# Designs tried in a protein design run: designed miniproteins, single chains, continued (5). Part 81

Each design is a single chain, and the fold is of that chain. pLDDT is the mean over its residues in the fold that is shown.

## One batch from the design tools (miniprotein)

Design m18806
Fold by ESMFold2-Fast:
Structure m18806 (fold): chain A 64 residues (1-64)
Amino acid sequence: REEAERRGEEAARMHINGEDISIDEVRALTLVEVSGLSYSNVANILRVSVSTVRYRVRKAREKL
């Protein structure tokens, strides 16, 4: 299923494409801070690990 493919692609993107994750970082921050969703719910929505959501929220806060 597309879940396995997206997980592999996401890992590669995190290694190489810092700029490519900027929208995902802002989206994760908005879902956590504005919508009040848990990291687990945001991870499920964005189809990434909870650690990835926490990383994106942290990076979004640093950029904003």
Scores: mean pLDDT 66

Design m18807
Fold by ESMFold2-Fast:
Structure m18807 (fold): chain A 71 residues (1-71)
Amino acid sequence: NDLLKEAEQLEQKAKEYLEQAKKLREKAKEAEQQGNTDLAKKLRLEAEFLEGIAALLQGMAAWLKKKAQEQ
């Protein structure tokens, strides 16, 4: 089903953004432990942005899967 294939591609893209966000959160924790609070805050904001994009992609994938189930 083409809708399911499209949903899988969006889920994979979301997973990639979540993996990037996780790495940024790890780097933010390291920066904070080193006393670089400004860098830590910036990295956390970037991680939140990527998590937001991933959530949108997951929502689109869920909608496509729902449409595929209505067949």
Scores: mean pLDDT 88

Design m18808
Fold by ESMFold2-Fast:
Structure m18808 (fold): chain A 85 residues (1-85)
Amino acid sequence: MLHIKEAIASTRQAIRALKQGDTKTAIEFLERAKKSLEEAIEKGIEPEKAKRAKEYVDKAIEAAKRGDTKEAIRYAEEALRILEE
């Protein structure tokens, strides 16, 4: 439960940073979300939900690194939608 809540919080902060043009801060928060999801998977905490969300967090990180802010936001928002199911 805690790891999913941390992933939600970090993903929300990443989306805010992306919308403000702070790509470096956004990537740092997406990496934190990824770590929290990996820990959830390892501990068996909602593992299928965590795996699905992690795939979109990984895509958001790669989009942000390419400077594709619009796609990074879309992927991060999809990860957040999955986590809030």
Scores: mean pLDDT 88

Design m18809
Fold by ESMFold2-Fast:
Structure m18809 (fold): chain A 82 residues (1-82)
Amino acid sequence: MEQEKADLKRMQELLKRVRETLERIRAGVPRDEAIQLETDVAVAEIYAAVQLVTGASPEIQKLAEEVLDVAAEAHRAFRERE
């Protein structure tokens, strides 16, 4: 219960951060900042992938899938601007 609540909160926070990161990359932040943001996205992807592999609750799995989808879009946005 306590761990599930912590994982749910963490996944919600990661989804929010990855969405904010995507918008910052799209807004044309300086290249060095964009590289740092890409690193943050990669860390969020690892966290989300672990939740999917380790059999987290359906709610957490759904959030993890959303994190991966937004992360893929962030990587695409970064590549398109370079």
Scores: mean pLDDT 80

Design m18810
Fold by ESMFold2-Fast:
Structure m18810 (fold): chain A 55 residues (1-55)
Amino acid sequence: GPAARAEEERRRLYERAKAAALLSPTSGRAALHDTRDVLSPEELAELEALLREVE
């Protein structure tokens, strides 16, 4: 249903942001900024932790 599709889209954005963070800190920060209004604070914190690992 619509809720499942919204969750899938949100997960897709999150996965893309994670992939960007693993490739480079600069790519990851750009993806993080783009998804800031879509992702939860918890998901944003996880992406920030990933950025720390790739630095």
Scores: mean pLDDT 74

Design m18811
Fold by ESMFold2-Fast:
Structure m18811 (fold): chain A 67 residues (1-67)
Amino acid sequence: SEIKQALAAFDLDKDGTLNASEISFMRKQLFGTSVQEGGKLTELADLDKNGTIDEDEFLEFVKLLSV
């Protein structure tokens, strides 16, 4: 699955979720130095409000980016 492969690319500790540090790394890779734009999209992806993104939340985030 491309989604699992993409998640694995940002999942640096290999636990199947993205923590705050990995989310920061992902924002930098996807949006470069555009902190404001990356921040807004990351806020939309944080659906559980605990500061982590699981596989389902990452899939929804990717759907937002594919528009």
Scores: mean pLDDT 62

Design m18812
Fold by ESMFold2-Fast:
Structure m18812 (fold): chain A 97 residues (1-97)
Amino acid sequence: HMEERLEKAKKEIETLAKELGLSDDVIEQVKRFLELAHRLGELDLGYELAKLDIRYTAAVRQGKLDEARKIAEEAKPVIDRFRELVRRYAEEHGLRS
């Protein structure tokens, strides 16, 4: 289940980022993030955050600062939830921040 969903998410993110004119470096960073989200069992949350990050980066690059601000505000609760999941994962696996 999760492996097929991860591969699909990576392909959809790559397509979206290329359509918005983002660099391969940005695409690779987002794919790496999706792999982390998959390991945490939160691929769906990670995918939503990845889409927001791509939209934000594109808006900033296009000089659409008001759009970028709105995307950042939309992303805030998703980012906060992901940070809590990373903290919990680190506690369960004895990792330190």
Scores: mean pLDDT 78

Design m18813
Fold by ESMFold2-Fast:
Structure m18813 (fold): chain A 82 residues (1-82)
Amino acid sequence: EEEKARELIEKARQALENGDLDTALSYLGEAAQLTHKMSEEQIEELKELVWRLGDAAAKAGRVDLSVRAVGITLLIIGNQLD
């Protein structure tokens, strides 16, 4: 499961590099559900990628993706509080 989280983070990064914002959102959303199995460094990387998605979505006028990126951030924070 930690290995799966790592793979999802890598796929999300590649999607962002390719400008595939919808694909990046999908992988980041799945990874956010696995934060209980992540190291602190992986969680920090996930948060950075979610921020990058939100920024890219805002610049592209994709308000829907920006809102979903905020939702993923709240999920990550919620998981850290448990």
Scores: mean pLDDT 81

Design m18814
Fold by ESMFold2-Fast:
Structure m18814 (fold): chain A 101 residues (1-101)
Amino acid sequence: SMDLALLVEAVREMLRSLLTGDMRHAARAAELYAQLSPELQEVLERAILRTSERLAESGDLSGRAKAEAFAESMIEELKRAGYPQWVIDEIERAYAELLAE
């Protein structure tokens, strides 16, 4: 769906922001987030909260640790909410591609 495609792009831009520290990616992620359905906004908000919990437990505040925690938290929240496997696959692919850059 268009909403799920927008979610994948919002997640990709957030991952770019976390890995690079480039605020342009954070701004684009916020723009895409504002276009999501309330249900998908809630999923993304839960993933952000879980990311904060993971980082507090690990003590690693590097861009890579933040991106990994966010990707894992997002995947877990999508699985819990019963979203289709292709969305999970696209987020896993986005994270892998960004790590190769």
Scores: mean pLDDT 87

Design m18815
Fold by ESMFold2-Fast:
Structure m18815 (fold): chain A 118 residues (1-118)
Amino acid sequence: RPPPSVEELVDRIIEAIRNGDLDAFRAHQAELVARLRELGVPDRAIAYVSGIFSLALEAVEHARRGDFEGAEEALQQMRDIRDLFLADPEVPPELQEWFAKIADRLIDTVREVLEERR
């Protein structure tokens, strides 16, 4: 079987976050990081990608516990990482557009989970 695409790995990570499946999250995130490195994505850009996925998981875990303050704080940190990535001159412009789409999907996912739990 050919290795999964970056898009398929992102979809699997988002599903793991929604389901609170920590083992699936860790496995798919590790595979995504490996694939991004194979594609020549700079470690700096990979750090932003890994950071926003980890914050999305943290936000959803807070929401599941009824800790809406912690969830909103993690959601704000996701927005801050998105803004930092898009403003980073060390990040290639083509990666900025790709990352913005991924960040927006994660932010929307967290917002939906917060709304469902209120």
Scores: mean pLDDT 83

Design m18816
Fold by ESMFold2-Fast:
Structure m18816 (fold): chain A 80 residues (1-80)
Amino acid sequence: VELSEELLEAAKEIVREMNKVLKLPPLSDEELERIARALAETYVRLSADPSATSEQVNQALLDVYQKELAEIEARRAAEL
């Protein structure tokens, strides 16, 4: 999936704001980019689907965000 720099930067800003609201530990630049890229890719895919509602898009983005956070937590736990 090819992402525009603008879309990736917007996704990074969204992830940063969500992280602040949830008072989560700071993400590394790599972790931030990983989550942002996953969100941006999901948005592009769903935006190409004319049947997708804004509610479905928002829910899918939340699901991706939660899955990526869980993967980061699992990787951190595996290092311990």
Scores: mean pLDDT 76

Design m18817
Fold by ESMFold2-Fast:
Structure m18817 (fold): chain A 60 residues (1-60)
Amino acid sequence: MSENVEKAIAIVDTLPASAYPAFLAYVERELALTPEDDVETREDLQAVVDYLRKKVAALP
């Protein structure tokens, strides 16, 4: 993983579980606004989205 993805995951781990859906929505929006040819940024954002989706799916 890139340093940016590792840093983003560390931030997610400091958030309360109630913030995960809102943060997921924010990252999904950023991914949607990222140009198709910016592959590195899209891959980094997709990794954060995948991590957050797993966190949200694990919520009671």
Scores: mean pLDDT 78

Design m18818
Fold by ESMFold2-Fast:
Structure m18818 (fold): chain A 77 residues (1-77)
Amino acid sequence: LSPEQRQRAKEHLVEAIRKIRQGDTDGALEHLEKAREAVSSDPEVVSLVDQAIQKVQQGDYDGAIDHLNQALQRLAE
């Protein structure tokens, strides 16, 4: 990932976590899709974001946030 792609992804992942905590699932999914586009060249991060999207759709918000925190840790490297 380029530094610019990594930064955009982190911003969208942080906003997605905020939206999940606010109960705004539509806003969370919008930010998760944007993060997924930014990380499209990193299949491990894409997998974590895809799992988070699935968890949000299932109503498992704690599971979604856990996967998103794992994605953020990977992007910090």
Scores: mean pLDDT 85

Design m18819
Fold by ESMFold2-Fast:
Structure m18819 (fold): chain A 87 residues (1-87)
Amino acid sequence: MEKEKLKEEIDKKVKEWVDRMRTQAEAGIAAGMPELEKRFPGERAQQLADDLLAGIHDIIDAVAKVAKENLYRLIETDPEKAKEALK
């Protein structure tokens, strides 16, 4: 298997993980909105929710970047082990 193919599979799996985590974060914030609105009425609840979601997205993106970089490094050093990680 060509290294480029492994990188494409990593990109696909990382994107799927990011999309899933973002969907879960958005659903979690939405589910928590009634509780936030009780504690922080008006625009404050929405501002806090937006800030929390932005922070969660930054963490997701940072984790995805580090995972992608590590898997790319693994392809260069041990392509067979990288291929097993994609099963």
Scores: mean pLDDT 82

Design m18820
Fold by ESMFold2-Fast:
Structure m18820 (fold): chain A 87 residues (1-87)
Amino acid sequence: MEEQRKAALYAAAGILAAGGDFSESLGDYRAAAAEYAAAGELYAEIGDYERAIEMYERALRIARENGLPEEEIERLERRLEEARRRA
């Protein structure tokens, strides 16, 4: 049961990361940042903090470069620091 849950979350995280790539290619930076952040959350939940960090760093870069709301940037910074502390 746990192994199946982990596999499902891993697959979902990969789909969200691919969605982020697609949204970024369309210039939809809000969607891209949200999708990368969601992928990071799923990777963190399964204990893959290296991939979670990568996803949060991508989301933060997009958010900062495209002037997304400061509250959204601060939320991403907190998630990144949490993942780094658990890595």
Scores: mean pLDDT 86

Design m18821
Fold by ESMFold2-Fast:
Structure m18821 (fold): chain A 62 residues (1-62)
Amino acid sequence: MEAEMEASEKKFIEKAIELGASKDLAESAGKTLKVAGLERGRPFTDEQIEAAAKGVAITDKM
């Protein structure tokens, strides 16, 4: 469970940075994603991670 959440956090951070988000924003958002995943008791899917990463990158540009 925790290892899966950690992997999801790393995937999210890498994807957000790849899409143009700042490292600080990507890391902050990644920690929030991990906490949300732990609260719901399951990791996010790759599709959910990609959608969230796109949202963060768009927000950073605006």
Scores: mean pLDDT 75

Design m18822
Fold by ESMFold2-Fast:
Structure m18822 (fold): chain A 81 residues (1-81)
Amino acid sequence: TPSVAELLARAEALEREAQALLARADHSDPRVVALAQELAAALGEFSALAAAGAPVAELQAVVDRMEALLRELRALLEEQA
């Protein structure tokens, strides 16, 4: 089971990756806009849960969702290339 500190570090890494991918994305595509909004919502949810001292399992679930959204964004960028 990962620690809270490990999940915080992972969330920060995923946020940086999301910013890098979104900087290269075509924002005229509504699918990119939707994924950007979902990633922002997931990051906000993670921050709120971490501040509330939520169980590690809940923090891990949000990290897993962020990783799934990033996989979708990468696949979309490959489609656009």
Scores: mean pLDDT 86

Design m18823
Fold by ESMFold2-Fast:
Structure m18823 (fold): chain A 55 residues (1-55)
Amino acid sequence: SAAQARLDALQAEIFALVREYLERRKTATPEERAQIDAEFTRRSNALLAEAQAVL
C-alpha cells in the first residue's frame, strides 16, 4: 500500500538520520554539539510525526 511504502521510506530516513547524527558527533567540537543535537531532535520529531500521520 501507499501508506506502507511511505512508512518503509520513513524508517529508512530515520536510520540514515541516526547514522549521520552519530558520525557528525564524532568530529564535532563542543560548540557544534548543541546545534547538532537540536537539528537531530527537530528532524527526528518531524519524521515521527509523519509516521504517526500515516498510521
Scores: mean pLDDT 84

Design m18824
Fold by ESMFold2-Fast:
Structure m18824 (fold): chain A 95 residues (1-95)
Amino acid sequence: MSLDEQRDLAVRVAVQAAELYINGNYGGANLLLDQLRDSLLVLLQEGEISLQQGIDIARAAGEAMIKLAREKNDEKTVKYFEEWERLMIQQLQQA
């Protein structure tokens, strides 16, 4: 899978998770976000992506979720997705 294909898949999963979260399906959203996190960590640990590539993918996923929450005028959810992006980048750096 190309880096662009990996980024596009991560963004698609993130958008789906964001839609579930905004619609009150927190359990479904959290499951998808946990799967996304675990997939990125595995790709980094197996050497399929570099740390910088992982950060770039996490940022693209986070920014897509933040954009959707802003379009819905959900300020609390915007802050939640900003924190998710920050924590995801931190976890990648510690892996």
Scores: mean pLDDT 89

Design m18825
Fold by ESMFold2-Fast:
Structure m18825 (fold): chain A 109 residues (1-109)
Amino acid sequence: AADALDAALRAVAQRTNEAEKKGYEEGLKMSDEEILKRADELVKQAKPGTVEGIEKLAEAYGLYKAALDRAIRENDQEKVEEFQKKYEEIGKLAAENIRALRDALVAAA
């Protein structure tokens, strides 16, 4: 039924939004080096096509967004370029993994 798929996709969207917010809030408390290390670990642990993997990528996305926003405020052009690139790379990976998860859910229905 379409209702069951819609409910599952809504739950995934909620979990990813919460993970991104968590990553952003924690990132504001971290140094740039701590953000890079934690985000790298999250990306390495993100299993493709899983809800848990999407949550890890969303948390990393939030972490890099916090670092990017800080770099912009500090007018640090080198850090803005570095964290903008990381943010865009994670966003692309998350989009690819969301498509893979959606395709898997449709195939299982």
Scores: mean pLDDT 84

Design m18826
Fold by ESMFold2-Fast:
Structure m18826 (fold): chain A 100 residues (1-100)
Amino acid sequence: AVLASASAEKEGEYKKGEKFTLISFSSDQAGTLTVTVEVLEGEGTIRVNVYHNGKLVGSFIVKVGESASVSVDVAAGNYTIEAEVLEDGKYKIKVSATLT
C-alpha cells in the first residue's frame, strides 16, 4: 500500500554544480522510499540526492532523455529530493517519490 507520495516538475536555467530542491515532503510512518527522476530536457547529466532529516540516504545519476530510480528503507521524518546539475544549461526535470 502507498503510505505517502509526491510528484513535481522543475524547469530552469542552472550552472554546473548548482543544487536545487525537486520535492520536499514528510511522513509519520517508516517504509521504502522510491524516488524516480526523468530529465525531459537538458544539457547533460544531473545527480539526484535523497535526504532523510538532512542526512544523505541515496544518490543516483540521470542523463537527459533518461529515467532512473532508487529505493531506500527510511524511518518517519522529512524527505528532500535534490538535483545537482553537472553541466550548465536549461533543464526540465520530472520527479516522483512514493513511500510504501
Scores: mean pLDDT 87

Design m18827
Fold by ESMFold2-Fast:
Structure m18827 (fold): chain A 80 residues (1-80)
Amino acid sequence: ELSPEEKAEALLRSAEELVAYMEANPERFTPEQVQQFIELMKQEFEELKPLLSPEAQERFEKRFDELIARLEALRDQLES
Protein backbone atom coordinates (compact mmCIF):
# COMPACT_ATOMS: atom_id res chain seq x y z
CA GLU A 1 0.00 0.00 0.00
CA LEU A 2 1.20 3.51 -0.85
CA SER A 3 2.03 6.07 1.83
CA PRO A 4 0.25 9.48 1.63
CA GLU A 5 3.44 11.05 0.18
CA GLU A 6 3.71 8.26 -2.43
CA LYS A 7 0.01 8.78 -3.29
CA ALA A 8 0.56 12.55 -3.65
CA GLU A 9 3.62 11.97 -5.87
CA ALA A 10 1.72 9.46 -8.05
CA LEU A 11 -1.31 11.78 -8.30
CA LEU A 12 0.77 14.82 -9.32
CA ARG A 13 2.95 12.83 -11.75
CA SER A 14 -0.09 11.33 -13.51
CA ALA A 15 -1.83 14.72 -13.58
CA GLU A 16 1.29 16.47 -14.95
CA GLU A 17 1.50 13.85 -17.75
CA LEU A 18 -2.19 14.31 -18.58
CA VAL A 19 -1.91 18.12 -18.55
CA ALA A 20 1.10 17.92 -20.91
CA TYR A 21 -1.01 15.73 -23.24
CA MET A 22 -3.92 18.20 -23.04
CA GLU A 23 -1.59 21.14 -23.80
CA ALA A 24 -0.20 19.23 -26.83
CA ASN A 25 -3.71 18.24 -28.05
CA PRO A 26 -6.01 21.16 -27.06
CA GLU A 27 -8.43 20.46 -29.96
CA ARG A 28 -9.46 17.22 -28.20
CA PHE A 29 -10.76 18.99 -25.08
CA THR A 30 -13.47 21.51 -24.12
CA PRO A 31 -13.18 24.27 -21.47
CA GLU A 32 -15.82 22.38 -19.45
CA GLN A 33 -13.74 19.16 -19.46
CA VAL A 34 -10.65 21.09 -18.30
CA GLN A 35 -12.72 22.75 -15.53
CA GLN A 36 -14.01 19.31 -14.41
CA PHE A 37 -10.41 18.06 -14.19
CA ILE A 38 -9.43 21.16 -12.15
CA GLU A 39 -12.26 20.41 -9.67
CA LEU A 40 -11.28 16.72 -9.47
CA MET A 41 -7.63 17.60 -8.78
CA LYS A 42 -8.60 20.11 -6.09
CA GLN A 43 -10.79 17.51 -4.35
CA GLU A 44 -8.13 14.74 -4.50
CA PHE A 45 -5.38 17.04 -3.17
CA GLU A 46 -7.54 18.42 -0.32
CA GLU A 47 -8.12 14.80 0.83
CA LEU A 48 -4.37 14.02 0.78
CA LYS A 49 -3.01 17.32 2.19
CA PRO A 50 -3.86 16.75 5.92
CA LEU A 51 -2.08 13.34 5.76
CA LEU A 52 1.25 14.92 4.69
CA SER A 53 4.05 16.39 6.83
CA PRO A 54 4.29 20.23 6.80
CA GLU A 55 7.42 20.02 4.61
CA ALA A 56 5.72 17.65 2.14
CA GLN A 57 2.57 19.84 2.14
CA GLU A 58 4.62 22.93 1.15
CA ARG A 59 6.51 21.03 -1.59
CA PHE A 60 3.44 19.33 -3.10
CA GLU A 61 1.23 22.44 -2.75
CA LYS A 62 3.71 24.41 -4.88
CA ARG A 63 3.62 21.72 -7.60
CA PHE A 64 -0.18 21.55 -7.33
CA ASP A 65 -0.54 25.34 -7.66
CA GLU A 66 1.69 25.30 -10.77
CA LEU A 67 -0.40 22.45 -12.24
CA ILE A 68 -3.70 24.28 -11.57
CA ALA A 69 -2.28 27.47 -13.14
CA ARG A 70 -1.41 25.47 -16.30
CA LEU A 71 -4.94 23.99 -16.42
CA GLU A 72 -6.58 27.41 -15.90
CA ALA A 73 -4.41 28.91 -18.69
CA LEU A 74 -5.42 26.03 -21.00
CA ARG A 75 -9.13 26.46 -20.10
CA ASP A 76 -8.93 30.20 -20.83
CA GLN A 77 -7.13 29.53 -24.16
CA LEU A 78 -9.86 27.04 -25.20
CA GLU A 79 -12.59 29.64 -24.39
CA SER A 80 -11.00 32.10 -26.89
Scores: mean pLDDT 86

Design m18828
Fold by ESMFold2-Fast:
Structure m18828 (fold): chain A 95 residues (1-95)
Amino acid sequence: MMELAEEAFRLVLEEMRRDDFAQSVIDRVEQLYEEALKNPERLEDLLGEVVGIARRYSRDPERLAEIENLWSKALGLDLVTSVDDAETLIRLRRR
């Protein structure tokens, strides 16, 4: 789990920079990543806060879906069927 959570943090930061998120938001996510590395016991809580920040500042449903996918990857959570995955993605991208 730790390895996947670190990967999720890294990918979220990369997506935020590419997607032109405000530098203050990116700095906050970097701060949370450093905190997670220093305190592994808080990794789940800190990753949850990163996803919360992304949802709050995301202006694009596609970006929101991507960040939720990174969260699911970090926690080992997945949808059971491809049909459900496709339907969820369509709903998130509909806006």
Scores: mean pLDDT 61

Design m18829
Fold by ESMFold2-Fast:
Structure m18829 (fold): chain A 133 residues (1-133)
Amino acid sequence: SLREELRRKLEEILNLIGKASYLVDQALDLAKEMNAPQEIIDLLEKIKGILSEASDLVRRALQSEDPEEIIRDLERVNKLVKEALKTAEKLLDYVKQHLPDATHLINLVEKIIDTLKEIQKKVEEALRLAREM
């Protein structure tokens, strides 16, 4: 059913948000150990905050039986993920400019971006399913 497919997509999104949050935590730990500029730490903390809010909204959508509430929450998640992606791309540019030899940090930020892009795709798929209900 569409409802079962939607639930599966929401669970996949929640798992991917968890993976992105774990990568952000690894990048934060590395940035702090390297005494990276505060701007890098601030951008990573911003991404972490956005992912936390997105996680809460996805968990609420999983508990909702109202398609309109699910659509509203997923539209908010879509906006948050797009903001996190723009923030992560800005972070990547900043790290490449100021810490070009920080290969491990660059690789972690690139993995965060790739995971955010996958989340965005899954959120758009979930929105299509919710609108068909």
Scores: mean pLDDT 92

Design m18830
Fold by ESMFold2-Fast:
Structure m18830 (fold): chain A 95 residues (1-95)
Amino acid sequence: SLRQQIQQLLDQAEGLVDQALASTDSVERQKLVDQAMQLVLQAVDLASQIFSDEQQQRIAELLTRAELSRLTSGPRTTALVLRDVIDELRRILDE
């Protein structure tokens, strides 16, 4: 199902975020965060087909924070924001 595809992408992204937060190498952390971001963006694209406009707006606000963190903050901060995006996507899927 579409929900199962989204959940699989979120599970993969969460694993990459956890690896990024555990990493002591900034280059490795950046690669893991970039990969997690791509999976989250894929999950959001699929979710846009089943989420309400209000749910999509909540996710868009968190994604804006993730993009700003990526441009202005270190990969650790971006990984934490991506965790919040993943958690909110999971919460909405469980609604």
Scores: mean pLDDT 88

Design m18831
Fold by ESMFold2-Fast:
Structure m18831 (fold): chain A 94 residues (1-94)
Amino acid sequence: AAVYESLKGKRVVLVTAASDEEREELKRELEEAGAEVTVVDARALGYDPERVYEATRRAIEEHGAEAVVAAGPEHIVEAARRAAEEAGIPFYSG
C-alpha cells in the first residue's frame, strides 16, 4: 500500500484496538515494509481516549516517532490523531 512506502525507514507508533493476533500481523506488515514499530494497545488502556492520547504522546517522545498509524474505533483513532498533530508528525488511519 502507498502508506507502507511512506513508512519505510521510519520510527512508527501503531495505535490499535485489534486482537493480539491482528495486532502482531499489523506490526509485522509495517516492520516488513521497513518501519520500526512501537505499539500502543487501546484494549490494555480500557479503550479510554485520554489514556490512548497520553500513551501515544509518550511513545512518540520516548521513541522519537516520525509517524503514527491508527486502527480501531473512531474515538481511539481521533485520540491518536490528536497526539500526532500536536507532535507535528504525519498521521495515517486504515
Scores: mean pLDDT 83

Design m18832
Fold by ESMFold2-Fast:
Structure m18832 (fold): chain A 102 residues (1-102)
Amino acid sequence: MAEQIAEAEAHAARFRDQLVTDRGLPQDAADRLGQGVLHAELADIADKNKDYQLAIEHIDQAIAHYEEARKLVADDPITVGVLDVAIGVLNVIKKRLEEKLA
């Protein structure tokens, strides 16, 4: 668990740095996207460990970070479109996890 979390944090940090250096995204948008990716990966780890409550909490955090990133990149229709798809996918996953708790 702890090692998987540390690896997810390292992956999110690399992704954030790549968004700034390779795509020229504003640092605040890249930070929000990195946090969104981190929480999405933490949700997958929790789901695989059958901690559905924790997985839902991490999905909610990932969606919140992606929604804030979307506001910061509102003038970039391609990035907005990618974020809308990511948020949609996370909402579908959240519904499936909620069904496992019922």
Scores: mean pLDDT 84

Design m18833
Fold by ESMFold2-Fast:
Structure m18833 (fold): chain A 86 residues (1-86)
Amino acid sequence: LEKEIKEIEENSFIKEELEEYESEYDIISKEPLIGKKVVRLPDSNVLFRVSDIIPFLKKEKIKLTSKEIFKALGIEDYVTVKELNS
């Protein structure tokens, strides 16, 4: 687990794949985010649904839980959209 987290932290390929995903996610993000958990990645201007970003990250041959993936990307938490509008 610690080894896999360090591999993600050092893996610039994930950032490059994320940029490609962001361009496609602009269409997906038109769907309602209310009631969904969202996260903003450090190098991103887009709010991702947790349910969308986790499958994307898992396809990178990573045997980690969503919580471990978020930790590796420097994300300490995520919020529900209703709380962002409060």
Scores: mean pLDDT 52

Design m18834
Fold by ESMFold2-Fast:
Structure m18834 (fold): chain A 63 residues (1-63)
Amino acid sequence: DEEAAEEFKLHLQALTLARVADEAGDVAIRQGRALRDQALRKGYERIAKLVDETIARAEAAAA
């Protein structure tokens, strides 16, 4: 199913971003916001939540 494949790809992107967030700083925040918007438009709320957690962690690391 194309929808399931898209969700899986976004989930992998979210997990990859989460692993590099501590190093990427503002780039991780910017990419995270774009990924979050994409996930929300598709209705992938769990992926959007994971990305939100990643953004929050990157913002905390930048403070």
Scores: mean pLDDT 79

Design m18835
Fold by ESMFold2-Fast:
Structure m18835 (fold): chain A 75 residues (1-75)
Amino acid sequence: MQKVYLNIGLPNESDDFKQEVLEGAKYLAKREMKQPVDVVGSGSDSDIPDEYKKKVLEQAKKIIELGREEKKREE
């Protein structure tokens, strides 16, 4: 099984939110690579400017939404 590392850059967000992003990314990676993929997250990037954090948060929300759709198709 391949492992993909995702830096989600959201140090002040809840672990539950980070876990949802990782789950979404896992389903998206599985879809694109067509093989089992495990996604491991890191939230330690404290040097990201606040303006960039807002855009990262919007992307994270989209990853969650797309991942939920992909998971629903597998169930």
Scores: mean pLDDT 58

Design m18836
Fold by ESMFold2-Fast:
Structure m18836 (fold): chain A 63 residues (1-63)
Amino acid sequence: MEDKVARESKIKNLEEEAKKLFEQMVELMRKGREGDSEANFKKIEQAFEQRVKLESEKEEIEA
């Protein structure tokens, strides 16, 4: 396939998503004890899993 523009756009999109997730994780860690610790813990776990998935997808596209 010759989707050079689409491929590059997708990689940028994945990078932005990963950055956003990382920032959310940092915010949740900072809040830690404030508010709902259970919900914060789950959100951190989800964000971590999603970052791993995004990194895998990025590697697959870059290959």
Scores: mean pLDDT 73

Design m18837
Fold by ESMFold2-Fast:
Structure m18837 (fold): chain A 70 residues (1-70)
Amino acid sequence: SASERMRALGEAGVAATPEERRAALREEILEALRREGLLDKLTPEEVEEGIRRTLGALAARALVEGVPLP
């Protein structure tokens, strides 16, 4: 799943800085949106809001699961 893949990216980024992990997660979110054809349907503002919301949801999940924050 997308959530599982993004968690794996967060775990793989344990040796990276928080900024590098966040950049990698942002890139994966953009890739997922492109793969699902959503980038052509969303405005740039909606894309940025979606990224912000997804990163926030991942951070909340990380706190609940006790894994490193993205």
Scores: mean pLDDT 68

Design m18838
Fold by ESMFold2-Fast:
Structure m18838 (fold): chain A 62 residues (1-62)
Amino acid sequence: KKKEAEEMAKKIVELAKITDDAELIAAQVKALYELDPEIAEETLEEIDKINPEIAKAAREAI
């Protein structure tokens, strides 16, 4: 379960580097929250380092 959440987190972070679709990122992070809320929060922090606006919009949409 935790390993699956970590794999999903890596894919979401890579996706955030190539897209500005906050709704897509929010949907992916919401799914990650259902697997592991701690890893989901860590993933949002990584996205915030890449694109703060997308991270904020995704957090508000969740």
Scores: mean pLDDT 79

Design m18839
Fold by ESMFold2-Fast:
Structure m18839 (fold): chain A 68 residues (1-68)
Amino acid sequence: MFEEVKKEIAEILSKEPSLKELAEKLLSLDQNSFLKAVSEAMKKASPEIAKELEEKVLRAALAGVISG
């Protein structure tokens, strides 16, 4: 479910204090705004968190939960 994916990604982002505010905001965003916010977060996140975000987004896309 898209809402479950939002929650999982928000939990990943909350591991970085600088992205916690964005993580809270993500839960209220529509799919297009969410994808843009996640893309911006990946640019600012540590390589470890960025990779975890990429893996989650890819799995969600393959499951048909989100679209590009």
Scores: mean pLDDT 76

Design m18840
Fold by ESMFold2-Fast:
Structure m18840 (fold): chain A 60 residues (1-60)
Amino acid sequence: SAEARAEAHVAAGRAAEAAGDPFTAILHYAQAAAALPASDPRRAEYLARAAALFERHRAA
């Protein structure tokens, strides 16, 4: 299901963050958002997390 696919990507994104791999984490959060319908509020949440990680690491 779209729900299960999004959850799998969120879990992988969190694991990538813990491993010190922010760009892999960004990819997984973006894929989690893409798996959800446009009406799902979690989509904006996952995209915001991906954007925050990108901003944090590009400013280094």
Scores: mean pLDDT 83

